# Ledger of designs, part 14: designed miniproteins, single chains, continued (5)

Each design is a single chain, and the fold is of that chain. pLDDT is the mean over its residues in the fold that is shown.

## One batch from the design tools (miniprotein)

Design m16486
Fold by ESMFold2-Fast:
Structure m16486 (fold): chain A 55 residues (1-55)
Amino acid sequence: SEEEDRLIDITLGVLEELEKTDPARAQRARDAILAYLREVNPELAERFEKKWAER
């Protein structure tokens, strides 16, 4: 949905900014978000991973 895509984009933007100053924390946050999404919404997890890889 548009709301889900916007939330992914906002989350990725925050993680990208965090990665510039603290890459280890950004990686931990990304991994935690993906672990949660894979459990509750696997399709959303795949979209998040795809957008992260395309950055």
Scores: mean pLDDT 82

Design m16487
Fold by ESMFold2-Fast:
Structure m16487 (fold): chain A 68 residues (1-68)
Amino acid sequence: SSEEKLKEIKEELSKDPRIKAELIGKDTLVISTTLSVEELIGLALRLIGDYPDLEVRIEGDKIIVTPK
C-alpha cells in the first residue's frame, strides 16, 4: 500500500542524521533536511525512480511525498 511505502521511506531516511521525515496522517510524508540544494534534488530524483506510484514534490527546502 502507499502508506507502507511511505513508512519504508521514513525508516530508511531516518538513518541519516541530516534528514527528518514525518508522516502526516496516512498519506503525506514531509522530508526536512540540512542537505544542499543539489543533494536535495538528487534525493527527490532517487525517490521518483524508486517509487513511481508516489508523487514526489520539492517545496522550498522540503520534499513532500504523497500517493498518486
Scores: mean pLDDT 85

Design m16488
Fold by ESMFold2-Fast:
Structure m16488 (fold): chain A 97 residues (1-97)
Amino acid sequence: SAAELEREREALERLRERERELEPLLPELEEWLQTEAGLDPETARALARAMIRQMAQIMVARGIDPEEAWKEVEKNLLPKLKKASREEIERIAALVA
């Protein structure tokens, strides 16, 4: 229906707005990934963009701010990155680029 298409359009626009709001955090996220997870700069850039997208989804779904969204992603992602092999991390980065 037209109402369903409008709701989907509004949901996508909300996600895009949150992603735009989070984009200034890209340099900080890249540095955090290099420092805390030991990633190389290219892999860190790719994963930082993926983190922005995940944070935007959490913010829209839960109505939380960027700081809380970053803490949620950090809590779930950092232990996995520390246990993953370099090859596994590079494969994940390629999938999200």
Scores: mean pLDDT 80

Design m16489
Fold by ESMFold2-Fast:
Structure m16489 (fold): chain A 55 residues (1-55)
Amino acid sequence: DAIERLYTEGRKLGLSDESINSQISNLQRAIYGVTDQSEIDKILNKILEQMKKSE
């Protein structure tokens, strides 16, 4: 779900597949060991905001 959302938003922003995959890798590393869904959502939102500013 979080990965799918990154793909969707990255495509809307016109990012390359390489850029989107890099952000997915960043998300996976950032949520490593995180079991709380609320914390995962916060991390996802921070990455999404960063991606939007990269336009």
Scores: mean pLDDT 76

Design m16491
Fold by ESMFold2-Fast:
Structure m16491 (fold): chain A 82 residues (1-82)
Amino acid sequence: MSALSEEARRYILKAGAALAAGDVEKAIEYARKALELAREAGDLRLQAQALAMLAEAYRAAGDEETAARLRAEADRLQAEAA
């Protein structure tokens, strides 16, 4: 696994922990960072995971429209990665 993929995975874990703690702002920030790193790594599976995490963060923020769009993109990339 590349250093970028490993760092992206760490940010996904940080985003999940922030969501569990109720820190929606940090969850969004960490999920965005994970998405950037996953895109740089060209890792479709990690991109899908980061987008799914970002969707959950926006849902927690009350932005259902943004959450739905991000979830749809995550599902599309997950299908491509399979």
Scores: mean pLDDT 86

Design m16492
Fold by ESMFold2-Fast:
Structure m16492 (fold): chain A 68 residues (1-68)
Amino acid sequence: MDVEVGVARIAIAVMEYKIEEMSEKELEQAIELLKKILETARRAGDEETAKRAEELKKRLEELLEKLR
């Protein structure tokens, strides 16, 4: 198990908690970070973290679309 995946899971949880308070710029930055987390999780074989990151990324992309 990749030790860095633990940090990624915490980052995802914090983003989920703050999602309703995020500005347009914060949403864009979070989406870019989630793309990197998703790639790392898939490479590490952590399918659960990869799925969660992908689902959160889609939610942030939908929120960003509504703000534009």
Scores: mean pLDDT 76

Design m16493
Fold by ESMFold2-Fast:
Structure m16493 (fold): chain A 70 residues (1-70)
Amino acid sequence: MKEVEEILKKGEEIKKELEEKAREAEEAGRASEDPAVRTLLLAEARGSLRSGEEAYKEYKEKAQELLKKL
């Protein structure tokens, strides 16, 4: 079922994009000499990772609901 595959792929793409964004924020945070900026960027990295996991879970649940309707 192509629709289920497309939903799962979309969730995976969003997770990957947010993981990439989190990696960039973490690297910038680690390179920062300002403790306040470091703390803020590391918090942003953690937030992006969490949002990516939440998005993946949401799309996976949508795919499972579609499977149940068939």
Scores: mean pLDDT 80

Design m16494
Fold by ESMFold2-Fast:
Structure m16494 (fold): chain A 56 residues (1-56)
Amino acid sequence: SAAAEEAVRAAGAAGTAAGRAVLGEANKQSDMYGDEAAREAVERAREAVRAAGLAG
């Protein structure tokens, strides 16, 4: 989703691999369980990257 793509971009280069993994999972969850599951997966990745100091 667009939100997941933006999360990967916000994570930056160091967080890109983790962000892409979450993007893939969020896309599958959105298809099966709906938008909220995808959004939560994306936001968890964004917060993890920010806490690690990669999105500063």
Scores: mean pLDDT 60

Design m16495
Fold by ESMFold2-Fast:
Structure m16495 (fold): chain A 75 residues (1-75)
Amino acid sequence: SSLVDMYILLGRYYYKQGKFDEAIHYYELAIKEAERLGDKDNLARAYRTLADVYNAKGETEKAEEYQKKADEIAK
């Protein structure tokens, strides 16, 4: 949906600013909306972007968890 795209764009905006907690917040909103819609493509996309932010924060275990969630949905 356009709302999921908007949340992902806002998350990327904050990620580029180094505002990782704000980026996570918007990616989590994208996940909730994609789940509500059953939108597997955008759900996988949101999990991948969330994994990237956790890697940037040094939270490698959480990053791996979200990457695995994205990979499982994208199969």
Scores: mean pLDDT 87

Design m16496
Fold by ESMFold2-Fast:
Order: structure tokens, then sequence, then C-alpha cells
Structure m16496 (fold): chain A 71 residues (1-71)
């Protein structure tokens, strides 16, 4: 099995941060982890084909990790 991680961190009030990473074809499991949830307002992870997009909205210091796993 192969894992790909995407990390996004924000420290500003009312900030939106987005990262995009490529994942292997056949990725069928996506998990979102709160690394630092103190300022987290929203998190969204989307997989389209082999493209993983992780977006967060912050009111302050926050960090989120998405883990994509393929067989």
Amino acid sequence: MTEVTADVRAGEKDSVRTTTVEVPAGTDRLEVEEVDAKGLLAAAAHLEGTTLTLSIKASGETGVRAVATSR
C-alpha cells in the first residue's frame, strides 16, 4: 500500500489555505487529521482522478493533514 500526505497550516485570522498534491491512481481511502485544531473553522478534502486538494479556513493557528492511501 502507498500513502501520500498533504499538510496545510494557517496562523492568520480569517485565512484560507489550499494545497494540491498528486496521488497514485487507485487511491480509495482519504483521511483528514487535525494536527492543531485551535483556530480551525472548516476543512475540506477532495479527490478528483489523481489530484488531491486540501483546503482549510482558519480563525487563528491551525494545522490539518490529509492522508491518501492506495492499494
Scores: mean pLDDT 74

Design m16497
Fold by ESMFold2-Fast:
Structure m16497 (fold): chain A 69 residues (1-69)
Amino acid sequence: MLTDEQRQAVAAAGVELGDAVVAGQEARTPEAAEAAREKARELLREKGVPEETAEAVAEAVYRAVASLL
């Protein structure tokens, strides 16, 4: 489960993270799920989110994309 701090990081990255998740889910491949995770990590890194929080959020993005595989 995401903590409140991790949910805030997702909200701050907002539309860009949402777009990555949607694109991954539409592609419905393991490669797309991994690409979405990598994209989320890069976006959070660019916004200065702590590495531990960024990794947890990226993992949550991977699970969200993989949920319909």
Scores: mean pLDDT 70

Design m16498
Fold by ESMFold2-Fast:
Parts: sequence; structure tokens; C-alpha cells
Structure m16498 (fold): chain A 75 residues (1-75)
Amino acid sequence: MSLLETAKEGFLEAYERDLEELEKSDFSEAMKEELKELLEETKEKVLAAKSAEEVLEITGEALKKAKEIYEKYKD
């Protein structure tokens, strides 16, 4: 198993868990929709990635965007 395959498999397992946790959260409906959209876009990019390094870059950018969504809805 390659590092790329391991990274993609790990992301998919985390993706399913994160979606379930998000739906159980007390976040606003609008915040949940933006986070679900970010998760879906990140999943598509990860599946298209050609290296483990690219997966790390994609997930890093997704974390930055998630932080921006949290800041937007914290008020």
C-alpha cells in the first residue's frame, strides 16, 4: 500500500465520521451546509490527488477554510 493510498483511505474514513458528527452538532443550518460543501469539495480533490504531499496540501487548505467558516458563524 502506497502513502498516497493510505492518505486517501484515512481521509475517506475521517470524512464519513466528520459528516455524522456535523449532523449531530448544534451548529446553525447555514454553517452545517457550508461545512458539508467544504467536506465534499475536499473529498473530490483528495480522490483526484496524485501524491501524498498533494493530499496534505489539500487538507491543509480545507482546515484554513473551515477556520474561516467557524469565525464567520461564531457571532
Scores: mean pLDDT 81

Design m16499
Fold by ESMFold2-Fast:
Structure m16499 (fold): chain A 78 residues (1-78)
Amino acid sequence: SEKAKEVKEAIELVKKGFDELLAEYRAQHSLTPEEEDRVRRELLEKLIEAGRIVGKFYKEAQKNGKTFEEILKELEKE
């Protein structure tokens, strides 16, 4: 499912967090201080969007009588 893949990718981004994602980017790219500032903003925006995707999925699944722990367990099991 495209939706399940999107949610799993969003959860992975949230779990990694800002510092790990920035470190991964730096390992692949040489950045000037100005470029680093831009990348930091882009990563923050990406993490905010990932949080919204996870939140929307949580609300949708909660409507079906599932707890947050049950939702996470189902996603991690598959």
Scores: mean pLDDT 75

Design m16500
Fold by ESMFold2-Fast:
Structure m16500 (fold): chain A 78 residues (1-78)
Amino acid sequence: GMERLLAELDRQLAEARKIAEEAVSNIDKMTEEEILEYLERMVEAGHIGAAVLLTLYKRHNISKEELKEGIKRLAELL
């Protein structure tokens, strides 16, 4: 029922937060390709903030450094 769904969501959110923390700790050492792959996975998981950052970067509206700062800020919201 609902309780099982909420427990599953809590587990998935905890895992997502751990992945985001690991990504943020390594973001300055990640290649552009690795950063974009990380954002694509977050978009597939339904993260609107990641979709916004990816769109802005692909349209050349933000730099790679601004993209990294956006990812750090996005992780703080998880």
Scores: mean pLDDT 77

Design m16501
Fold by ESMFold2-Fast:
Structure m16501 (fold): chain A 85 residues (1-85)
Amino acid sequence: SMEERKQKLREELLKFNAELVKYFQSKYDEMKKNKMTKEERIKFLKLEMEALSAVGHALVHIDDPEKVREYLEKARKAIEEIDKL
């Protein structure tokens, strides 16, 4: 049903958020070991805020599949930029 699909999507978004927090912690620790610059730290924190905010907005807009896709794409792009740091 549509409600079962929405509930599954909520659970997957919450799981994705938890895995993102772990990924960001791991990446930040890696960057610290590599003596990250102030500029790299600012870039990381801005992208982290963008990714987490986007996942939160996807959860708020769970009833709108197009907005969920748009926000998850925004999160994905921010994660790709962090991965390059």
Scores: mean pLDDT 88

Design m16502
Fold by ESMFold2-Fast:
Structure m16502 (fold): chain A 63 residues (1-63)
Amino acid sequence: DEIKKIEEEIEEIEKKIEELEKRLEELRKEGASKEEILEVEIELGILKLKLGVLKLILEKLKK
């Protein structure tokens, strides 16, 4: 079912977001370059956008 696939994808993205947030904190503690920090922030932004879109699709499919 399409709903179940979307729910699984949402869970996967949420886990990836948590991993990247932890990596971002580590990079900030290490004093990493602005470029390295920006790359992780961009990836987080993209994943958060995907999560929002998938949640909207899920809401529409349930109606």
Scores: mean pLDDT 84

Design m16503
Fold by ESMFold2-Fast:
Structure m16503 (fold): chain A 69 residues (1-69)
Amino acid sequence: SAELRELLERALEALRAGDVETARELLKQAMTLPANATVRAALAEALRALDEGDVEGAIRSVEQALKLL
């Protein structure tokens, strides 16, 4: 969906800027939208990576979700 893509692109920009709080909120919002299981798994991994302090892992997971969208 266009909404999901926009949220993920904004989350990726926030992560690259080091704004982890904004990225987390955008990813949580993205998780409320309809998506296939593979995209939802990538979003869950991105949030888990942020909870672990792994910003690079979160970036990779968001990029993967965008490729699968």
Scores: mean pLDDT 87

Design m16504
Fold by ESMFold2-Fast:
Structure m16504 (fold): chain A 80 residues (1-80)
Amino acid sequence: SMIEKLEKEIERVKKVAERLRASTDPLDQERADILEEYRKDLEKVLEEAKKNGWSDEEIEQKVTEVNQRTLERVRERLAA
């Protein structure tokens, strides 16, 4: 189900953020901050999907929108 895929993606993002947070590189710290924001956005999608009974297609669309916003944050905050 898309709910299970979203839960697995949230856990994956959490693990990547934890690894970046352990780095002494300031750029890895900023990447960790962005991924923690991304995880929070995905958790919000999961909550709304469960609350509103969203279809798999609606969940996929909302995840795509979150992914696009996260890419914009990366470009703005990590553009050298």
Scores: mean pLDDT 87

Design m16505
Fold by ESMFold2-Fast:
Structure m16505 (fold): chain A 75 residues (1-75)
Amino acid sequence: SLRAQLEANPAARAALAKMDRDGNGVLTEEEIDYLEEELKAAGKDPDVFDGTFDPSSPAPNTDKLILARRYLEAR
């Protein structure tokens, strides 16, 4: 699972902490919606969350990323 992968990967954990500069612990709804529309329009696989994070987006924790992936897969 994405959560287990991120928890076991120190580089991923460090990247998440680095991206969450505000420390608010939230992926914005606008960012999730933007990613969904971007993937749909570009025809990209929503499974991008399995191995790739957008470094320009604040990534608070693994649970939010798992939810975002599930949200994209449901579409």
Scores: mean pLDDT 45

Design m16506
Fold by ESMFold2-Fast:
Structure m16506 (fold): chain A 117 residues (1-117)
Amino acid sequence: VEKLLEEAVKLSRKAAELNREAARKAKEGDLDEAKKLNKESAKTLREGSDVYDQLAKADPARAFDLLSQSSFLRMSSVSLLNLSESDASPEQLVEGSELGAKFAEKMAKTFEELLKE
């Protein structure tokens, strides 16, 4: 369980960093790099979702909360992937990337709270 929680925190922090960098690149007008970073973030969020599924299987008492978080990360991953493949404006790429970073940061804090219990 601890190893899964550590991996989840690591993936969450990586996704947040990738999304912050994507927002920065979009602000600089480097849309191709921003989209590439959004794809990497989407993949990282999907991996985080898979860890939540494993945690839910290991802790049935918290399965509802853990699966709800997993679902949220899957939705965020799909949204970022779609954004990275769309004809999104620079403003849309910034907004989507900043939202993705916010969700990834929230996930990291949730996992850090679970590590304290």
Scores: mean pLDDT 80

Design m16507
Fold by ESMFold2-Fast:
Structure m16507 (fold): chain A 68 residues (1-68)
Amino acid sequence: MRILEEGLERAEELIREGRYEEARRVAESVANFADLLRDQGHNPEEMERIRERARELVERAERLLEEK
């Protein structure tokens, strides 16, 4: 899904810019959307991969946010 991949890229960009809370929100949105699409029967393997990447970005952003 192009939109979900774009969301992952945006979250990574926000982390690089130090905008951790925004990065967490974007990554959470991507993970939630991927879960929704998987539940609706869209390419489940691709959705699982995207969700895992989004979860990793959420965890990274949360750790960086707590260090502030």
Scores: mean pLDDT 80

Design m16508
Fold by ESMFold2-Fast:
Structure m16508 (fold): chain A 94 residues (1-94)
Amino acid sequence: GEAEKKEFLELLDEYLRRLEEERRLIEASDLPQPVRDVLLRALDRLRGIVEDARKQLESTPPTRANLEKIKADFRARMAPVDAELRAEIEALLA
């Protein structure tokens, strides 16, 4: 319903704010360039996924079925990025 849509939009907006803060920290860091490049690419992918979910929420009627589908699609797109980023950073940092 509308309440669930609002909660999800608030979560996505907070996520976008945190991604922007993380980007600034990475760009200001003394991390090795290969690590910074991996992190920045992951942030760009995450931002795109969040922005797509936000757009779908704004343009789609907030039925239970629609909200469940958008959340499932969002989770499915987010999971590979997090897992792949963690594995790649662990490999780089030993």
Scores: mean pLDDT 83

Design m16509
Fold by ESMFold2-Fast:
Parts: C-alpha cells; structure tokens; sequence
Structure m16509 (fold): chain A 75 residues (1-75)
C-alpha cells in the first residue's frame, strides 16, 4: 500500500541519519523494519545491511539512496 511505501522511505531516511551519527545497530534495525514493509527493495536493503556490517558506509548510503528512489517511483 502507499502507506507502507511511505513508512519504508521514512525508515530508510532514519537509517541514513543513524549511519551519519555512527549508530550502526539503530540503522540496521530501521532497515530490517523497512524490509518487512517493502519486500520489493529487500535485496537492496540486504546489500546495505551487509555494507554497514563490513564498515563500508559509503556503499551502504548509496544502496539506501537506490532503495529510496525505487520506492519513490512506486508512489
């Protein structure tokens, strides 16, 4: 639904903010919640979570941007 997509975008934005603040666990938590609301981007979010765990925050932020853009195109 539109509401689920909007909530998933909000959670991705919160994950981005958490990463910039250095809160890795909070970022991963938000992304896991976003995956449940928007399975269409599950693969992109899994790649972002993997990048976060590897300490590759630049790749993680790029994947979050791709996921958000894909959801925005569905609205």
Amino acid sequence: TREKLEKAIELIEKADEALLAGDREKAISYLKQAKELAPEIESLLDEAIEAIRAGDYLSALQKLGEARKKLEEML
Scores: mean pLDDT 85

Design m16510
Fold by ESMFold2-Fast:
Structure m16510 (fold): chain A 68 residues (1-68)
Amino acid sequence: SMEEVEKLKKEIEKLMEEFKEAVEKGDIRTAFELAVKIGELINKIKELDEELGKKLAEEVGREIQKYF
């Protein structure tokens, strides 16, 4: 449902903030684990809305790749 998609998007935004904080602290292990979790949530969105999931994968993937 669209409500599930919105909930997953909000969770991804929260995890992205945690990811950036982990990178800033030099905690690369935690940053990597958060990136994996974000990818899993994006895959769940793809199952509910393929176009939105693909767009989020490109947007979030670009941000994460800058740090690895």
Scores: mean pLDDT 85

Design m16511
Fold by ESMFold2-Fast:
Structure m16511 (fold): chain A 77 residues (1-77)
Amino acid sequence: GAATRERLRRLARLLAVEAYRKLLETGKPVKLELQYGDLKIVVEVELDGTAKVEVEHGELKLRLEYSKEELEELLLS
């Protein structure tokens, strides 16, 4: 439902910000993977600061992308 989709988007955003924080700490591309039951989230952040998030929960699949500027704004808020 819409509530589940919204919660998954919020979780994806939090993981993207965490991956971006790790990029800033290490100076290296970061890949984070969360697996819990039928929920799988993969976050990849590249050296240029762009992030891609893939979410799978049962039959639901989401693809989200964040720019460096978006992640910096989220990190500072």
Scores: mean pLDDT 85

Design m16512
Fold by ESMFold2-Fast:
Structure m16512 (fold): chain A 82 residues (1-82)
Amino acid sequence: SMKKKLTISVSTSKQALGNAKILKSLGLDSISELILKAKSKATPGIKTLATLAIDAGTKFTIISDGSNTSKQQKLLDDQISS
């Protein structure tokens, strides 16, 4: 089967954790890349989503929703890479 890219948007920790629970239930076997649009650098659920994608062998990409500064985006990327 062809794998697809999945884009999700999160503004809160609760949204990120809810999405992680759903994705864990469905599995990521059909997903080649998980693209996260994040409004908050302080969302603990973002790390849960990143870990879930990495454990599944799915590429994880985080992008600004347009509200993050370049510095805030770098901090998000650095937190996911640690």
Scores: mean pLDDT 71

Design m16513
Fold by ESMFold2-Fast:
Structure m16513 (fold): chain A 60 residues (1-60)
Amino acid sequence: KKIFDVDGDGKLDEAEELAFKFFDRDGDGKLDAKELAVLEKVLKKEIETHEEIEEFYKKL
């Protein structure tokens, strides 16, 4: 839970929030290795759109 908050401001970027909601849709708070890989790309701002997140996830 919360590998976000890298800036310590207590807020998630909108892309980070989108990624978290996309992966934690079942509400168990667990992410698998593919979900973590996509999240890392979002945190590095290498992908920022929902379409890019889905495409990257499918390629993993």
Scores: mean pLDDT 62

Design m16514
Fold by ESMFold2-Fast:
Structure m16514 (fold): chain A 76 residues (1-76)
Amino acid sequence: MSLEGLSEEQREKAKRAIREAMEEGERLLEEGASPEEASEYVLQQVEEAAKELGLTPAQQGAAIVEVYKEMLEEEE
């Protein structure tokens, strides 16, 4: 589902929080955390951000997909 119905500010805040959570998850892996520990951390941070911003589960999922797509496009 798309991020339709969110303000531009809410959408940018959601994407930023998700990106930061994913980047911190990667850092935890580099510091010797297990993939399970890193993924649990990322999921918890994403869920907290979505709750604070008032996102539906569908909007949360759409934000994750958009961030992943943007990160993939930034990989040259």
Scores: mean pLDDT 75

Design m16515
Fold by ESMFold2-Fast:
Structure m16515 (fold): chain A 85 residues (1-85)
Amino acid sequence: SLEEKIEEALKAAEETFKEEWEELKKKYGDAVNDPEVQEALKKYEEELKKAAIAHAKGDLEEAREHLEKAREYLLKAIELAKSKV
């Protein structure tokens, strides 16, 4: 189903950023509750979902563009978290 394809694509997208996500959670865990960090993470998750939907539809170029934006937001979240510890 389309929903299953989106779920699989979302898991693959999350796996792409597993190392950065683990750094954020393990090293800066308390800072992830900061409103600025939360806003950046919300945008990261929105871009991951857009990438997964594009991938499920077969639009690999659009999926790549959204993954690049997701990376930017995740890195911003990490930098913001670093500033809070």
Scores: mean pLDDT 84

Design m16516
Fold by ESMFold2-Fast:
Structure m16516 (fold): chain A 61 residues (1-61)
Amino acid sequence: LVGKLARALKDVPKTTPKFVELKKGDIVEILKVYNSDFVYVKSLKTGEEGYVGKSDLEIIE
């Protein structure tokens, strides 16, 4: 997963400072795998970094 691009499957609100806000269709780069549920990503649209749920992303092959 690290180094892969992924697409947001839905709008994701920023609920805490550690999470990233995404809109459906936004492209992110996966920087770290935190656990089975969360990854740390960088938004290519905004440059913002933060955590997001893996289930909210589609990996681009």
Scores: mean pLDDT 81

Design m16517
Fold by ESMFold2-Fast:
Formats: sequence, C-alpha cells, structure tokens
Structure m16517 (fold): chain A 66 residues (1-66)
Amino acid sequence: MKEKIEKLLKELEEIFSSYKGPEDHEEINKKAEEIVKELEKLVSPEELDERIHPVLAKGIEKAVAK
C-alpha cells in the first residue's frame, strides 16, 4: 500500500514539474486529478493532505526552476 502511495506521489510531482505553460494546463490538471482521486481511495483525507503538500511544493519548485 505505502509503496503505491509513494509511486503516485512521485507521478504527481513529475506532472507538476513538467508544466511548461497555459497550453499544458488542462492536460496537467486532468492527470493530477486522476492521481489525487486514486490517492483519496488509499488514504484518509488527513494523511492525503500531509503527504501531498511536500510533493506539490517540490514539483512546483522544479517547474519554477526551469
């Protein structure tokens, strides 16, 4: 279970880090939402929030650093 959660979180990080501009926004958001929905089925809302925050921050940092 936790291994699948980590895999999904890394997928989410890569999705956000691959953001290039407005044209990709719809595609990126749809992929991110699919991952988040899968995570919601595996963990409680509190655990989801705690685990997603650092991944989102890291993904955004990578996207901005480009």
Scores: mean pLDDT 73

Design m16518
Fold by ESMFold2-Fast:
Structure m16518 (fold): chain A 55 residues (1-55)
Amino acid sequence: SMQKLADKVVERLRKLGRTKEADELRERIEKEKDPSKQAQLITSGAIRAIGDELD
């Protein structure tokens, strides 16, 4: 589900030392009423988390 994916992305960012960004991302996802924009936020967060871990 999108909720579980969001939680995983947020947790991954937190473990990468981006705690403030992780908390902000979660809050934005929860406040966003448009499902398409929620999906975009989750996807962008996932890309950032992967990029930071691999770089």
Scores: mean pLDDT 77

Design m16519
Fold by ESMFold2-Fast:
Structure m16519 (fold): chain A 82 residues (1-82)
Amino acid sequence: IKKKSIEELEEDIARLEKKIEEIDKEIEELEEELKRLKEEGASEEEIKELELEIEILEGIKALFEATLARLRAHTERLRADA
């Protein structure tokens, strides 16, 4: 049933959009912490650990954005065929 599949995809899209928004907020908070640590003269190890954490989150965000784009494209194809 096509209608049910579209509803399920819309729910998946909404969940991914929320996760991306939450990751963006976490990255912003970590970038602010990184700036604070640099200003306070924190160790290079602490700075590198936080930079790595930001990089990992950016990678996860990119993966979710790619998945979201594919789900949106699939959902639009299903709607267009209706």
Scores: mean pLDDT 81

Design m16520
Fold by ESMFold2-Fast:
Parts: structure tokens; C-alpha cells; sequence
Structure m16520 (fold): chain A 60 residues (1-60)
């Protein structure tokens, strides 16, 4: 489960930087839903991943 979340996070990071701001926001939202609904991640874990992705796109 954690290994699957980390793998998905790395794939999202690679794709995120190739996308427009609107597509980035939608991808982050979809990633958060997948973590919560399919991988059983806690709200705290989901928030931590979302904050990291949000920081990444703000640095571009």
C-alpha cells in the first residue's frame, strides 16, 4: 500500500510538470481521490502528498 502510493506519487510528479495549470490541479485532485478511495491512505497522508505536489508546481 505505501509502496504503491509512493510509486503513484513519482509517476504523478513526472507527468505534472508537463501539464498546464488547469490540468495540474485536476491531476492532483484525482491523485488525492485515488489515495483515499483505492489505497486507503489517511487524511494526513493525502494532505502531505498534495502539499508536496502543490509546492512543486509553485516552484515552476
Amino acid sequence: SKEEAERLFEEVKKKLLTLSPDEQRRLIGRFARTLRDELGASDGEVLAYVQELTRLVQEV
Scores: mean pLDDT 80

Design m16521
Fold by ESMFold2-Fast:
Structure m16521 (fold): chain A 88 residues (1-88)
Amino acid sequence: MAERLLEEARRLAEEARRLAKELAEALAAGDAERAAELEKELGRIQEEGERLVEEAREAGDEETAREIVLLMQEAVAEAGRYADALAA
């Protein structure tokens, strides 16, 4: 099951990275409303990632859970950086 969970986590991280780029573009264009929508989408991706972490832990696969956490932390860090740009 680890391979499946890791693949899903990698897809979520890639989606978060893509949305973070779109967020930066919305901020550069001065589109605060679009930026807020993208932030909401990034939040949903984070929630799904947390679900994958719980699934791995329920299965007793701590190594997979740890890797998913790291992937999600990278996604959150990128999203936070772009969101901070909107606030500044």
Scores: mean pLDDT 77

Design m16522
Fold by ESMFold2-Fast:
Parts: sequence; C-alpha cells; structure tokens
Structure m16522 (fold): chain A 61 residues (1-61)
Amino acid sequence: HMSPEELEREIRRALAVMQASLAAKYLDKETAIETVRKFAEKLGLSEEEIERLVQWVEEKA
C-alpha cells in the first residue's frame, strides 16, 4: 500500500511533468527551461529530478 506521503510526492512529480510537457510545446527553449525549473523547485522536487526534467525539455523544445 502506498503511504499518503508517497502519493503526495507522486502527485507533485506528475504536476511537474505535465507543466514541462506544456512548456516544451508552447514556449521557446530558454523560457521553457526557466519555467520548468522554477515550477519543479516550488513543488519540492530534488535537484536530480529537476535536472532530468530540464534535460527532457531541452530535447523536446
């Protein structure tokens, strides 16, 4: 069984991924990277998770 804390972490990760997908689609690369990094930091993602999202956005945008 997933703990409520683990579920909250997964929800935060899902939100960061959704925002990254939209940013990569609609924003220029530089703005997308900046926006994704700030949003993931506000959601409390680890630096490693943030860097993985940023790399993905660089590849897609």
Scores: mean pLDDT 83

Design m16523
Fold by ESMFold2-Fast:
Structure m16523 (fold): chain A 66 residues (1-66)
Amino acid sequence: ISPTLLEAHLLAQRFSEALERGDWETADKYLEKLRELAKNEKDPTDKKIIEQMVKVLEELRERRLE
């Protein structure tokens, strides 16, 4: 696994932990870091994977609000 994908997985885990605690500020911070990681990724395969992770986490966030 690439170092960038490992970082993406760590950010996703931190997001989920914050969301479980109801810590929306911290959850949004990690989600934004994951978005920045996707934006700055130059490898098209890794970029696609991280973008997909962002979409999944954004949907999880919306489901918690509703």
Scores: mean pLDDT 83

